# Ledger of designs, part 31: designed miniproteins, single chains, continued (4)

Each design is a single chain, and the fold is of that chain. pLDDT is the mean over its residues in the fold that is shown.

## One batch from the design tools (miniprotein)

Design m13051
Fold by ESMFold2-Fast:
Structure m13051 (fold): chain A 93 residues (1-93)
Amino acid sequence: MEEIEKLKKLYNSVKDKEKFLETPIVLDRPTPLHEAARAGDLEAVKKLIEELKKNNIPLNVVDPEGRSALDLAALYGTPEVYELLKKAIEEEK
């Protein structure tokens, strides 16, 4: 996943995790996690959460409209995808 490599480089270049939490990374396009969450694709969301956690990439990155994957799951996805993302984000804290 090319976007995961870009996010990993950006995250590793920033030592201050508090700054990342206070100012979410705004991307020029939605990530695969955003698209999977919007589609309600539970299996894709599970795999993407695992890969992002494995690479220490935050789940709270936002699309160009300022929406996180959790926001998209709440608006367009399924309750199962929303609960999975919510739990994964809570585990990062």
Scores: mean pLDDT 69

Design m13052
Fold by ESMFold2-Fast:
Structure m13052 (fold): chain A 100 residues (1-100)
Amino acid sequence: SAIDEAIARIEELLAKSKDPKTKAVLQALLDAIRQGKAAGLSPEEVMARLSAIHQAASKKLYDESVKNPEKKEELEATRIAISDEVDEILQLIMKEMKKE
């Protein structure tokens, strides 16, 4: 299913990630999608929750970069990497939904 494919992809990304901030966001996404599946949420409802987690994480990293200019480049790189991974996960869910 779309949700099972997304879970497998998040687990793979989490296992390969070395950055603690990226790991924390991926774990939050994994927890949210697993809880959504257990609760019988639609793929659209799951995607909305993942997007909310991503938006909150992106804002937190941006706010930290404003308060700590010395880390701006590192935090921006982390924010971009997280955004790319979330986009991949959401696209995977959308592709698998079209097959069902």
Scores: mean pLDDT 85

Design m13053
Fold by ESMFold2-Fast:
Structure m13053 (fold): chain A 55 residues (1-55)
Amino acid sequence: SMEEAVERNRQTYELMKKAGQEYIEEIGPGIQKYMDESVKSAEESLKKTEELAKK
């Protein structure tokens, strides 16, 4: 269902955000831009799924 897809995208977004923060803590801020882009892509995917669910 669309609601399940939204929830899964939310979980992915949350997981990526947490993993990104832990990775930066361990190896330093050198890759922060790359992590930010990955998180933003996940957020955009979530928004698109939510729009589809509103059909």
Scores: mean pLDDT 73

Design m13054
Fold by ESMFold2-Fast:
Structure m13054 (fold): chain A 89 residues (1-89)
Amino acid sequence: SKGDTAEVKVLSAKKVGNTTELTLDKEVLGAQPGDLAVVKGTNKGGSIISADGKKLVVTGEFKEGDVLELTAMKSPITVGGKTLNPYSL
């Protein structure tokens, strides 16, 4: 794979227009627009719009109990205190 990934569990999901507001089991810091969130083991996912603590705003539809793989595409993100890098330096 081209970058690091980490798993988070969706504790709650609220649809707001064309986005879903998620509450996660882990804190996500430094996520940028264009980073990816995909339901583990599927091709269903979307792009991250914003992150604030355990709250994530993503494009597409997600539900409570989903396990998401987060992918850093442009810059490092921190998930539950673990740093994900998009590139090997």
Scores: mean pLDDT 80

Design m13055
Fold by ESMFold2-Fast:
Structure m13055 (fold): chain A 74 residues (1-74)
Amino acid sequence: SLEDVLAELEAMFEEAKALLAAGKIEEAERLVKQAIQRGSLAMRRLSPEEQARLRAFLDAQMAEFEAALKEVKA
């Protein structure tokens, strides 16, 4: 379901942010790439309405991750 996909991706982005906090930047970026790939694969089996919700979720999660990444690299 979309809800299962959103929960899985949220867990992956939270783990990626934890990796950033631990200084594991390369591992965090790799996990984010995997999350995006997983989201893209899920898009193909979702309705247009569910695709819009997943896209908005991914945009928000990416913005949070990029903000955290900039803080760590500063």
Scores: mean pLDDT 86

Design m13056
Fold by ESMFold2-Fast:
Structure m13056 (fold): chain A 78 residues (1-78)
Amino acid sequence: MIPSDLEAEANAYEIRAAVDVTIAKNSKDPKEQAEAYRRAAEDYRKMAELYEQSGRTDDANLARKAAEEYEKKAEEVA
């Protein structure tokens, strides 16, 4: 089975989100932390849309929850 382009793109956003979360957790600058958490939230939202389109509803739901958590963290740090 060949992964759909949507699934491959979702996996790319997952990697980007993980990098952004790592930047946020390791940063000492509140502005950099907020920007990184916001980017992670956006990456998870894109991942959720792509998983939903590919029929991976459970993965899409987990990605949406992650997006909500990181958006909240961005607001708390900003």
Scores: mean pLDDT 82

Design m13057
Fold by ESMFold2-Fast:
Structure m13057 (fold): chain A 91 residues (1-91)
Amino acid sequence: MIPEFGVKITFLDDGKIVVESDIMSEETVAKVNEVLQSAAPDENLIDVMSRAADLIPDPMAAAAVRMSGLASATLGDFDPEKFKELKEKLA
């Protein structure tokens, strides 16, 4: 979730992605979510998010969507077990 950019991006446990925004039109949000929902389960997350971002006329909102894909891919390359351990220590 990136609320400071007027764009909220939620990653669900099944890999499903939902985008909400107060700065984008309802039509743009619907198109972005359609791309994200139609993505194949084995498709590269960065490619999916880049395709979705291309539909967003606001460059800030487009950048937020693209960066969320990159952040998720980078987090997947780091040991999720170590992240879980760190999260448990900070709670």
Scores: mean pLDDT 64

Design m13058
Fold by ESMFold2-Fast:
Structure m13058 (fold): chain A 83 residues (1-83)
Amino acid sequence: SMVEEQVKKIREDVKELIKLSKELPSEDLVEAVNRLADLALSSPSEEIQKTALESLKEIAKEAPDEKVREAAKEKAEELEKAL
């Protein structure tokens, strides 16, 4: 299923983003957070929307960079209101 493949990719990409957040510039990581939120807002799939929202909440909790955590928190709050 295309949806199952996309959900798996999102989860894998999020784990990698959290892992690499000490090595990558904050601006690049914030852009990745924004792309994840945009994916959720543009997707007609509730499973993709839910996975992206859960992933944003995970980034907000686990990312070592404070700017990345704040960006993810803001996008998660926006997404919860929009969905």
Scores: mean pLDDT 80

Design m13059
Fold by ESMFold2-Fast:
Structure m13059 (fold): chain A 64 residues (1-64)
Amino acid sequence: MPSNSTVSSTQSTVSSLVSQAKSYKSSGNFSQANNLINQAANLMSSTLGVDPSVAKSGIMEQIK
């Protein structure tokens, strides 16, 4: 079970990665955006126990 501190740090990092991915997508750099999305999804999976595919789908919904 991750600690509250670990959850907060992970959420902050994921939010930062999602914001950067939105910026890259807006500028047309889809390669960098996809890399950041995958990194955020993997971080959620490894730290919070969320399935990678579920995490990725949730992140992609946020950056539509």
Scores: mean pLDDT 78

Design m13060
Fold by ESMFold2-Fast:
Structure m13060 (fold): chain A 62 residues (1-62)
Amino acid sequence: SLEDVIARIKALAPEVLEGIAKATGAEEATVTVEKLSENTVKVTIEAGDFKRTVTIDTSKYP
């Protein structure tokens, strides 16, 4: 479900963000989760000058 995907992203975020900050040389990395529809979330990861956006469609993971 969408809720499960959001919860999983938040649970994994600290480890992933620490790795990204270290890899990019940034002091901090942040993750923003935005609901686009009932089945779609947008995840934005920012670290220093780097920004990566991933769109997850939960309709593919029923």
Scores: mean pLDDT 74

Design m13061
Fold by ESMFold2-Fast:
Structure m13061 (fold): chain A 66 residues (1-66)
Amino acid sequence: SAADEAEDAGAAAASGNAVVAEREAKRAIQLGGMTEEQAKEIVEAARNKDVEAAERAGRKASELGA
């Protein structure tokens, strides 16, 4: 589901995997479960290796975008 893809993007970002986070975020946008702004926040957190920021962004996207 769109919510599951949004959650997967956040989880990938929290693990520091920016490539997987970007891919899952794109899928979540395509399914209508995430905005482009939420996806950008998650991917940026992943690229910065900021686990805490990635976890917060992922949770926020999952709750608000799906």
Scores: mean pLDDT 74

Design m13062
Fold by ESMFold2-Fast:
Structure m13062 (fold): chain A 70 residues (1-70)
Amino acid sequence: SPAERRLRQGLLELTRETFRELADAIAELVEKLQAGELTQEEYDAEMKERSAEILAQRAAREAALRAEVA
């Protein structure tokens, strides 16, 4: 249906945005780790925290998209 097609497109766009945000976070933290600005422990902690925040936002936005067609 048109509604299912719009939901599928919205979810694909959200997934692309989420992967971009994760890639940017990884690139930033890896650069800081390699420059000696972060310890390995600090990198692991910040990576865990930032990925959790990004994935939580993604889950909330997915729920909102699904609610629009329910």
Scores: mean pLDDT 86

Design m13063
Fold by ESMFold2-Fast:
Structure m13063 (fold): chain A 98 residues (1-98)
Amino acid sequence: SMSQLLAQIRQALSPDTAALIVAILREAQKIAPDAITDDVLTQLLGQIAQQKLTPSQFLSLLFDHLTKKGLSPQEAASIVTAAAIRAIGRLLDERLKA
């Protein structure tokens, strides 16, 4: 289940790293929902948890997934960059409120 994968990622990675990765994937899904379906989201989260991917390795994985779905390298890079910026901005805003 999604909840089980999120718990596994938090255990495999630090809570902050897990929160960042999940936030980036959710923002990427909002930008490209046809390329990042809930099934794809579950598969990517599972791979990240199993392989204990760093944020940079995860961004490369996301880019590779988008290009395999038929997006150009430019489109894939744009989506990954926008998703990362949006996710980081949101997490920083939440931290400043706390």
Scores: mean pLDDT 83

Design m13064
Fold by ESMFold2-Fast:
Structure m13064 (fold): chain A 78 residues (1-78)
Amino acid sequence: MDALRAEIEALLAETEAYIRSNDLNDVQAAQLLTGTVLRVIGLLIDHEIAAGEKRPEYSSRVTREVLERLEAALAEAR
């Protein structure tokens, strides 16, 4: 879990930095948000497969956290 959390956090930090350093239009913002969320979902699925167990509550919570953080970063940067 810690390694997965660190990887997700690094991806979020990179994405938030990109949002803050670029003046993104609505289309670019939507593409970035969608791409980042899909990458996080991929990491969560890969982790569940490697662990041999399903963690829907954890995956749902993390995905929601990611969406909220990215939406907040986009709102602050606009």
Scores: mean pLDDT 76

Design m13065
Fold by ESMFold2-Fast:
Structure m13065 (fold): chain A 77 residues (1-77)
Amino acid sequence: MVLRASARSDGLDIEAEVDPEARRLRVRARGPGERVAELAEAIRANAEAMRAAGWEVTELRADPERGELEVVLRRLP
C-alpha cells in the first residue's frame, strides 16, 4: 500500500508518497525555480542529519527552470 499526502510550503506544492514495503519516501515539489533551488540545497545540506535520523537520500533531481524537484529517501535498516 502506498500512502500519499500533499501540502503547500513557502510557495511550493509538495506531494509525499510513502511505500512502507519498499521503505521508501518520495517527495515531489513544484513551484518557483528559486524555491526549488533553495529546497534542493537544503536537502543536500541536511543529508547527513537525515541519515542520522534513519533516512538516506538515494535520489535528488532538481530542475529550477521547470520549477520541479523530486527526492527519494530510503529508510535505513
Scores: mean pLDDT 81

Design m13066
Fold by ESMFold2-Fast:
Structure m13066 (fold): chain A 114 residues (1-114)
Amino acid sequence: MGTIELQPGEDAMLETIKEILRAVLEGKKYILTGSAENGGDALRSLAVLLRSAATEAGSEGPDDAALEAMRARGAELARRGTTVEEFVREAARLAGIEELTDELLERVLALLDR
């Protein structure tokens, strides 16, 4: 199995999210590792992106409590090590996505490639 390291910084984090999504789409069981802070920021960013891809963008994003829950879960997963599939599924769950599809993941990748 390969490993993907969660990176600090906005641009590096978005590139890491692209790697995670591609790995899931390819059915790869890659392991994620990184700091708690990087894991929290990555899961929050991915959850927001998944929500935006699944719904028409409203003017108001998730509230502070929802964003903090996303960060806390991402930090926990990064601290223990997780799979790319588990990380994406948890981001989707916290974003309120009932069905995680390959088409939704491809839409997130398209948004990131702009």
Scores: mean pLDDT 78

Design m13067
Fold by ESMFold2-Fast:
Structure m13067 (fold): chain A 64 residues (1-64)
Amino acid sequence: GNLDKAIELAKRGNVVEASDLIYKGAKEKGLTDDEVDERFKKIKKENPDLTQEEALIKLAEELK
């Protein structure tokens, strides 16, 4: 699915395409962009040492 593809793209450093697929996968689950943004903001606050790629992987795993 879109979230699994997002994780693989983020692992390869493709943060833009990974982000796009996270939003698509979240919409398929009935989540709004604002809800995704708040979850991502929380992940970054709780895990300030994560790279952008690692934060996106954590977000996608949380949304699965």
Scores: mean pLDDT 85

Design m13068
Fold by ESMFold2-Fast:
Structure m13068 (fold): chain A 72 residues (1-72)
Amino acid sequence: TLEALARLLSKQGGYWGALGRAYLERLDAETRKALAAEIAPEIEKLRADAKDPEVLAKLEEEAQRILEEAAK
């Protein structure tokens, strides 16, 4: 589910990033776009909560990709 993906993305910095991306990459482009639109707000919350600069940088990178997919 979208909730499960959002939770995986929010679990741990490096680990969640790799795992979440693997899940998103397995989906068709159309489904990924729909998921990106729903996950984007959760990624923005994670960015606001992140205090570790490395984690924040990874979250910003993922957020940008998700927002770009949603904007298509």
Scores: mean pLDDT 58

Design m13069
Fold by ESMFold2-Fast:
Structure m13069 (fold): chain A 56 residues (1-56)
Amino acid sequence: MKELVEELYKNKDDVEKQAEILAEYYNADFEEVLKLLKENKEEFNAQVEGLLEKAK
């Protein structure tokens, strides 16, 4: 979990890379994940920051 959250935060400005990471980790469809991230980018990045802080 912590490694996933750190990788997502590192790529916060690269939505396609974040979608690849999530799709691979959860074995999900890349295009569906990418669409969700594009529609919720600000909320998603805020959640990632919150999770990273809790994953100390």
Scores: mean pLDDT 75

Design m13070
Fold by ESMFold2-Fast:
Structure m13070 (fold): chain A 89 residues (1-89)
Amino acid sequence: SALDRAAQVIKKALEEYDPEKFEEERERVRSATPAERLNHVAIGRQIALRVAHLPEEEAREFVIKLAKESETYRRGLAALVAEYDERHH
C-alpha cells in the first residue's frame, strides 16, 4: 500500500540520519502502554499520509526535518515504523 511504502521511506531516512537516536525512540515505543502506542501511531500515520504524496527524496528530507524539530514527531515516526515491522517482519 502507499502507507507501507511511506513507512519504508521513513524507516530508511531515520536509519540513515541518526540510527542510534532512532533505535532509542523504537525502544521507547516498545516500552510504551498500548494506549500510548496507539496515540503515537496515529501521529505517525498523519505524517506518513503526507510522505506518501511526496517524491522519495523530498519525503526523506521532510521526515528528517520533522525528526529534528519535534520529539512528538520522532515518537510518531518510530511508532509507525514499529507497527510496519510487526506486520511485515
Scores: mean pLDDT 83

Design m13071
Fold by ESMFold2-Fast:
Structure m13071 (fold): chain A 81 residues (1-81)
Amino acid sequence: NLEEMKKLIEELLEKKLAGTLTEEEFLEIVRKISKLMNEMKFSDEVHLQIAWLLVEMYTGSDEEAKKAAEEAIKLLEEAYK
């Protein structure tokens, strides 16, 4: 559900900022979010935007990761309404 996706994004950010995020953990979290988005029938446009923001969280700076997490959560909340 929406709250589970938000928790997964928050977990990804926490691990990124702690310097403990592995590529395997990142891909597992992305897979879980993608599955939930598909089950909840989010549009392909929202899927692509969230995927890009999740990649930014992994590849970006700590500040870029924080902003990407905030944008992802906001996008999910707005798209679910």
Scores: mean pLDDT 86

Design m13072
Fold by ESMFold2-Fast:
Parts: sequence; structure tokens; C-alpha cells
Structure m13072 (fold): chain A 75 residues (1-75)
Amino acid sequence: MTPEQKEALEKAFELATEGAKKKAEMEGREDLIPELEKKMEEVKKEEIALMEKEPVPLEELKAAIAYYEKQIAAM
């Protein structure tokens, strides 16, 4: 994959993790945050490996970033 695709993928995971942690805090489930962070890191590792074999277009990754930004803003 390209450096731009990798940066976008990492940003998408950063936002997805932030949103998930914020949701856990809002639901009074801060106890789940460490497990949630661990799960997100494992998924991120798998997605990076998949992207190196079958890269998703940069525009799809930018759409994912926009989606997560909107979800976080709505929380």
C-alpha cells in the first residue's frame, strides 16, 4: 500500500478507537476500555496486513475517516 493509504488507515483506526472509548465512558463502562484498546490494536494489525495484500483505494479510507469523525461529533 502507499504511505498515504497507511496514514489514512491509521487515522481511521485512531478515530474508531476514540469513538469506542468515548461510548464506553458515556455508558459507564470505563472498565472495558483496556480490553477495547487491545481488541482495536489486534484488528488494526490484521487490517494493515490485509491492506498490504489487497489495498483499498485512498478515497474509501477517507470516507471511513469522515464517517468516524461524524459519529464522534454526534456523541
Scores: mean pLDDT 80

Design m13073
Fold by ESMFold2-Fast:
Structure m13073 (fold): chain A 60 residues (1-60)
Amino acid sequence: DGKEAARKGAEAAAKAPDARGARAYGGMTSLEAGNPEYARRAVGAPDKEAAVAAAEEAAK
């Protein structure tokens, strides 16, 4: 199930060194969890905090 992958991806996004890395991890894991809207939010996030938040929502 995509939920565990999304949770691990949200953790990876939180540990990313910059916003670009967080957006990439958040986007991919949200898409894998079947949440394309959250994937778009993560990729389009203005900063790392917003990208991580979108990934965490996808993991719920």
Scores: mean pLDDT 73

Design m13074
Fold by ESMFold2-Fast:
Structure m13074 (fold): chain A 93 residues (1-93)
Amino acid sequence: MNIEKQFEEVKKEVEALEKALKEYEKWYKENNGSEELKEKLEELRKLIEETKKLLKEYEKNPSEELVKEAWELALRATMLHISIAVLKSIEKK
């Protein structure tokens, strides 16, 4: 019922994920992370970019469908973020 609230929450999540991605990319460069970690970082970047495209489309033509798709992509990106954090923890050992 609050499409505008859902849009704002997705936007905040994407901003947090972009910050996390930059920190992970820095760690990867400094610690010679695995090819698997690099692949997951590239996938996370792609999900963030796709979510941002849906958010821009929503700004032009607001729809519940666009917000739902953006929310689903943001959730997938968040799950991938957790997987990256776990892999990074293992690679430190």
Scores: mean pLDDT 82

Design m13075
Fold by ESMFold2-Fast:
Structure m13075 (fold): chain A 87 residues (1-87)
Amino acid sequence: MEQEIRRVLIEKYGASQDQADAILAQLRQQQQDLLALGRQIGLGPLARRVVDALNRMLAQGLDSSQVAAVNAAIEADARRFDEALAA
C-alpha cells in the first residue's frame, strides 16, 4: 500500500522522494488520529473504513469517480455519526 501511494506521488504528481516520504508521514499521523478518535467515540469500524478507502484512492491516483464514490460513502457514514451523537 505505501509503495503504491509513494509511486503515484512521484510518477503522477512529480513529487521528490523526500516530499513523498513527508506526505506519507503526515498521512500516517492523520490516519492514526482518525482511528484513535473513532475508537474513543465508538465508531472504530467507520474510522477504519475511511482510512482504507483513502489508502485505496491514493494508490490508484485519485481519479474523480473514486473521489465521488468515497464522498458518497463518507456522507452516508456522517448521517450515522450524527444519529450516534444525537443518542
Scores: mean pLDDT 68

Design m13076
Fold by ESMFold2-Fast:
Structure m13076 (fold): chain A 85 residues (1-85)
Amino acid sequence: SLEEKREELERLLEEIRRTLEEIAELKAKTLSEEERKILEEGMEEVRKLFEEAREYALAHPEDEELREGLERALELAREALERLR
């Protein structure tokens, strides 16, 4: 159903966002104070883009290209996180 597709897209977006937040937290521990400020500003923009992506996904739950792209993004984000641990 379209409702199940919306829930899947929201879940993928949330998992990607959480993974990126964890990556940012781990990376921040290795950065200078000035670099941490840049990272935090970048993460604020990422959070804004995720909200926009969520609105798009809810309007276009049948977008299979978006779903596949999000699945790939999650896979890569998880790989990056594992390499930083």
Scores: mean pLDDT 87

Design m13077
Fold by ESMFold2-Fast:
Structure m13077 (fold): chain A 89 residues (1-89)
Amino acid sequence: DLEAQVAAALERKPAIVEEAVKAGLSRDLVEAYLDALLKARLTGDKEAQREALLLGRRLVEEALRLGLISEQEAADGLAVLDAQLAALA
């Protein structure tokens, strides 16, 4: 049920944002990413999905810069995101 999944995602959003911010991630970037993911889920639009993936790349880069993930974890994450972006082209 899409409506139930959307409601659950919206209910969890504040907790996810606060956890990410406690880890040192940018609040605005995390909120933009979660909003873009929700929009992509609701619309099924390739452009909305592309926006979410690009914001995801920025979060991986920020997490690497903050030392929250290893260079290998960042490389693996970016490779997955880049493959998904290429599939949308």
Scores: mean pLDDT 82

Design m13078
Fold by ESMFold2-Fast:
Structure m13078 (fold): chain A 87 residues (1-87)
Amino acid sequence: DLVARYEAVAATARELARQGLISPEDAEELVRLAQMGADLARKARTETDPFEREINEAMVLIIEGVWDITVSSLPPEAQARLRAAYA
């Protein structure tokens, strides 16, 4: 479930900030990206127009690209935990 994966990423980002492994600002950005991804995934579940589904799928790929860049700037332990949460 793609929505559950994004929710797990948001929870992990908050926990990493609580542990001092990432800044509160980095956690807020990751939570924002995860919420955007979850919202797009929810829209994809109800969308019946094939063209709109293609747009939503493309937007998910864009969000995943931004997320990957953001995560790659973090300490290795934080990167590993965030990637595991998404799996």
Scores: mean pLDDT 80

Design m13079
Fold by ESMFold2-Fast:
Structure m13079 (fold): chain A 73 residues (1-73)
Amino acid sequence: MVEKLLQAIDEGKYEEAEKLAKKIMEELGIKPSGKDRLEQIRNVAKQLMEKLGLPPHDASRAAMYYLKAVEEE
């Protein structure tokens, strides 16, 4: 599933990437936490690195798409 998320990001399939990011974070029980969006991204990325072993760059990208999916108005 994470592999499909990273592929969607690389291919510019932003809607699919946001949907996959949200499902992955919900499945892992990861919630955004922090006083602002940047801190929330950092905290989510840290959890992705710890739980899935993602490199920092990929974890940060996945975290950004998750925050977009949950904060979309």
Scores: mean pLDDT 76

Design m13080
Fold by ESMFold2-Fast:
Structure m13080 (fold): chain A 64 residues (1-64)
Amino acid sequence: MKLSKREKNAERVLKYIATLSAAELAKLSQRELAERAGVSLGSVRYAQRYHSEEFAAAVAAAKS
């Protein structure tokens, strides 16, 4: 299936968070997270709102 550009960018953010350690994630702002994932800040905010449960789960897993 083809994802929309917005959903593709949200997926990139979630995949990038999954690669981070808890220490790295704690030091990143939303702006820096967007820059490193190669997406806009708006895409990070979209992932938080549209995929809020997955985003929260990824953050919690990284912090464990």
Scores: mean pLDDT 72

Design m13081
Fold by ESMFold2-Fast:
Structure m13081 (fold): chain A 79 residues (1-79)
Amino acid sequence: AIEELQRVLDEAAELAGMSREELLVKITGYVKELVEKGLSVIDAFAEAVKRVLTEAGVPEDRANEIAERIKKLLEEIAK
């Protein structure tokens, strides 16, 4: 699960044209905002991924696919 999550995050970073570290910094910013608005950490992380990718010009369908994959992996890790 963690290895697969790292792989998906690297794929997302490549699509967004940034490093994994830059991607995670942007995601963390949105996660804090979304959790304050009442989302769970997992839902906030998935929504943050989608926002970062779409802001970077990744097509909505592709951003949604990646966000859904990350959400499922986070749910498996949380068990």
Scores: mean pLDDT 82

Design m13082
Fold by ESMFold2-Fast:
Structure m13082 (fold): chain A 70 residues (1-70)
Amino acid sequence: MQELLEEYRELAEKYDALARELEAQAKAGEAKGVITPETRELRAQARRYRAMAEMYRSNAETLKLLLEEK
């Protein structure tokens, strides 16, 4: 259980960091208001990574509560 909690927390951090990097790349590509297929794909992938981070964060919180009320 503790290993799963740490794994989920690490995955949440990893996906959140990946989302931030892709968002920054998309923003740089859109610096003059030019939206390209590339920047659209970067933002789409960032949204998917944000969703994954939120899922793992939620799972980590659930496991934390279970460990505290053993």
Scores: mean pLDDT 79

Design m13083
Fold by ESMFold2-Fast:
Structure m13083 (fold): chain A 63 residues (1-63)
Amino acid sequence: MSEEEAEALVEKALASFRAGAEKDPSAAPLYRDIALRELREAGVPERLLERAEREMEKVLAEL
């Protein structure tokens, strides 16, 4: 996949994760794991997966 496509998938996944975490904070770690798995299955590069994981961890720390 192109870097542009991978970035778009990460942004979409982060937006969905944030919405889910705000609605149900107790399930936020599960939503993170699902989002990261879906990004991995889609073939997003490791560096972008690591960035997405860090952003999700930041959100979890603020809950």
Scores: mean pLDDT 82

Design m13084
Fold by ESMFold2-Fast:
Structure m13084 (fold): chain A 61 residues (1-61)
Amino acid sequence: APGLIDLAADRLINAAKKIGVEVSRETARKAVIDANYSLEKAIELLAKELGIDPEKLREAF
């Protein structure tokens, strides 16, 4: 559903903040869309884009 994109993006932004990384809402939303709304894949895509270990982002999520 459309409203889930913003919820997923907020969760990714908060996870990144926990590990000291700033990410824009636009970047987080794009990761969710490119992941076809899979949070697992969105974490992987966002971590790759930010140059961080996806496991670190997953642990913070």
Scores: mean pLDDT 82

Design m13085
Fold by ESMFold2-Fast:
Structure m13085 (fold): chain A 95 residues (1-95)
Amino acid sequence: SREERLRKLAEEAAKSVQQYRKLIAEMTPEEVREVLRILIDRFLDRMAAAHGLTPEQRAALRAKADEILASMPERPTVDQVTEALEELARAVRAL
């Protein structure tokens, strides 16, 4: 189903975040922020392409992503990063 496919995409994104666990633990807060922004940007681009989002929908999703990133602690846990990507996947589904 569509819901199952979206769940698998979100789970795959979460697995990608888990692969960075060791790197995140060794990074400064500034480096973590930079890596998270890159990861989120790539995730949003792929989700937008997969779901045929309009430029307006992409802009709204980007604003939501920036809000989520800004609300994260200085040194977020892997679980918090995973939840953020899952929240973004749900936001795409809700569009």
Scores: mean pLDDT 76

Design m13086
Fold by ESMFold2-Fast:
Structure m13086 (fold): chain A 88 residues (1-88)
Amino acid sequence: REEDLELVIDHLANGVYVAYLKESEELLEEAIEDTAALARKLGLDIPREVIRRAAEAARRAIEENKDKSSEERLEAAREAARRVLEEA
């Protein structure tokens, strides 16, 4: 469901953004784990490997937009994650 996918995208993007701000690989792994658990609860057939790839894309988008506002960085992270998750 489109609405459920948006919940997964938002959860992952927010988790990756917090991990980025804290410079924490542990928080990034936690965001990936929590997002995978959320996807399973929502009945979405998204492989964990795809969620990890989406997280890496989101982190790159945040870094590429480091000179922009927090809202723009978070939106860039959401769009990067969406592209990966929709292609899976």
Scores: mean pLDDT 85

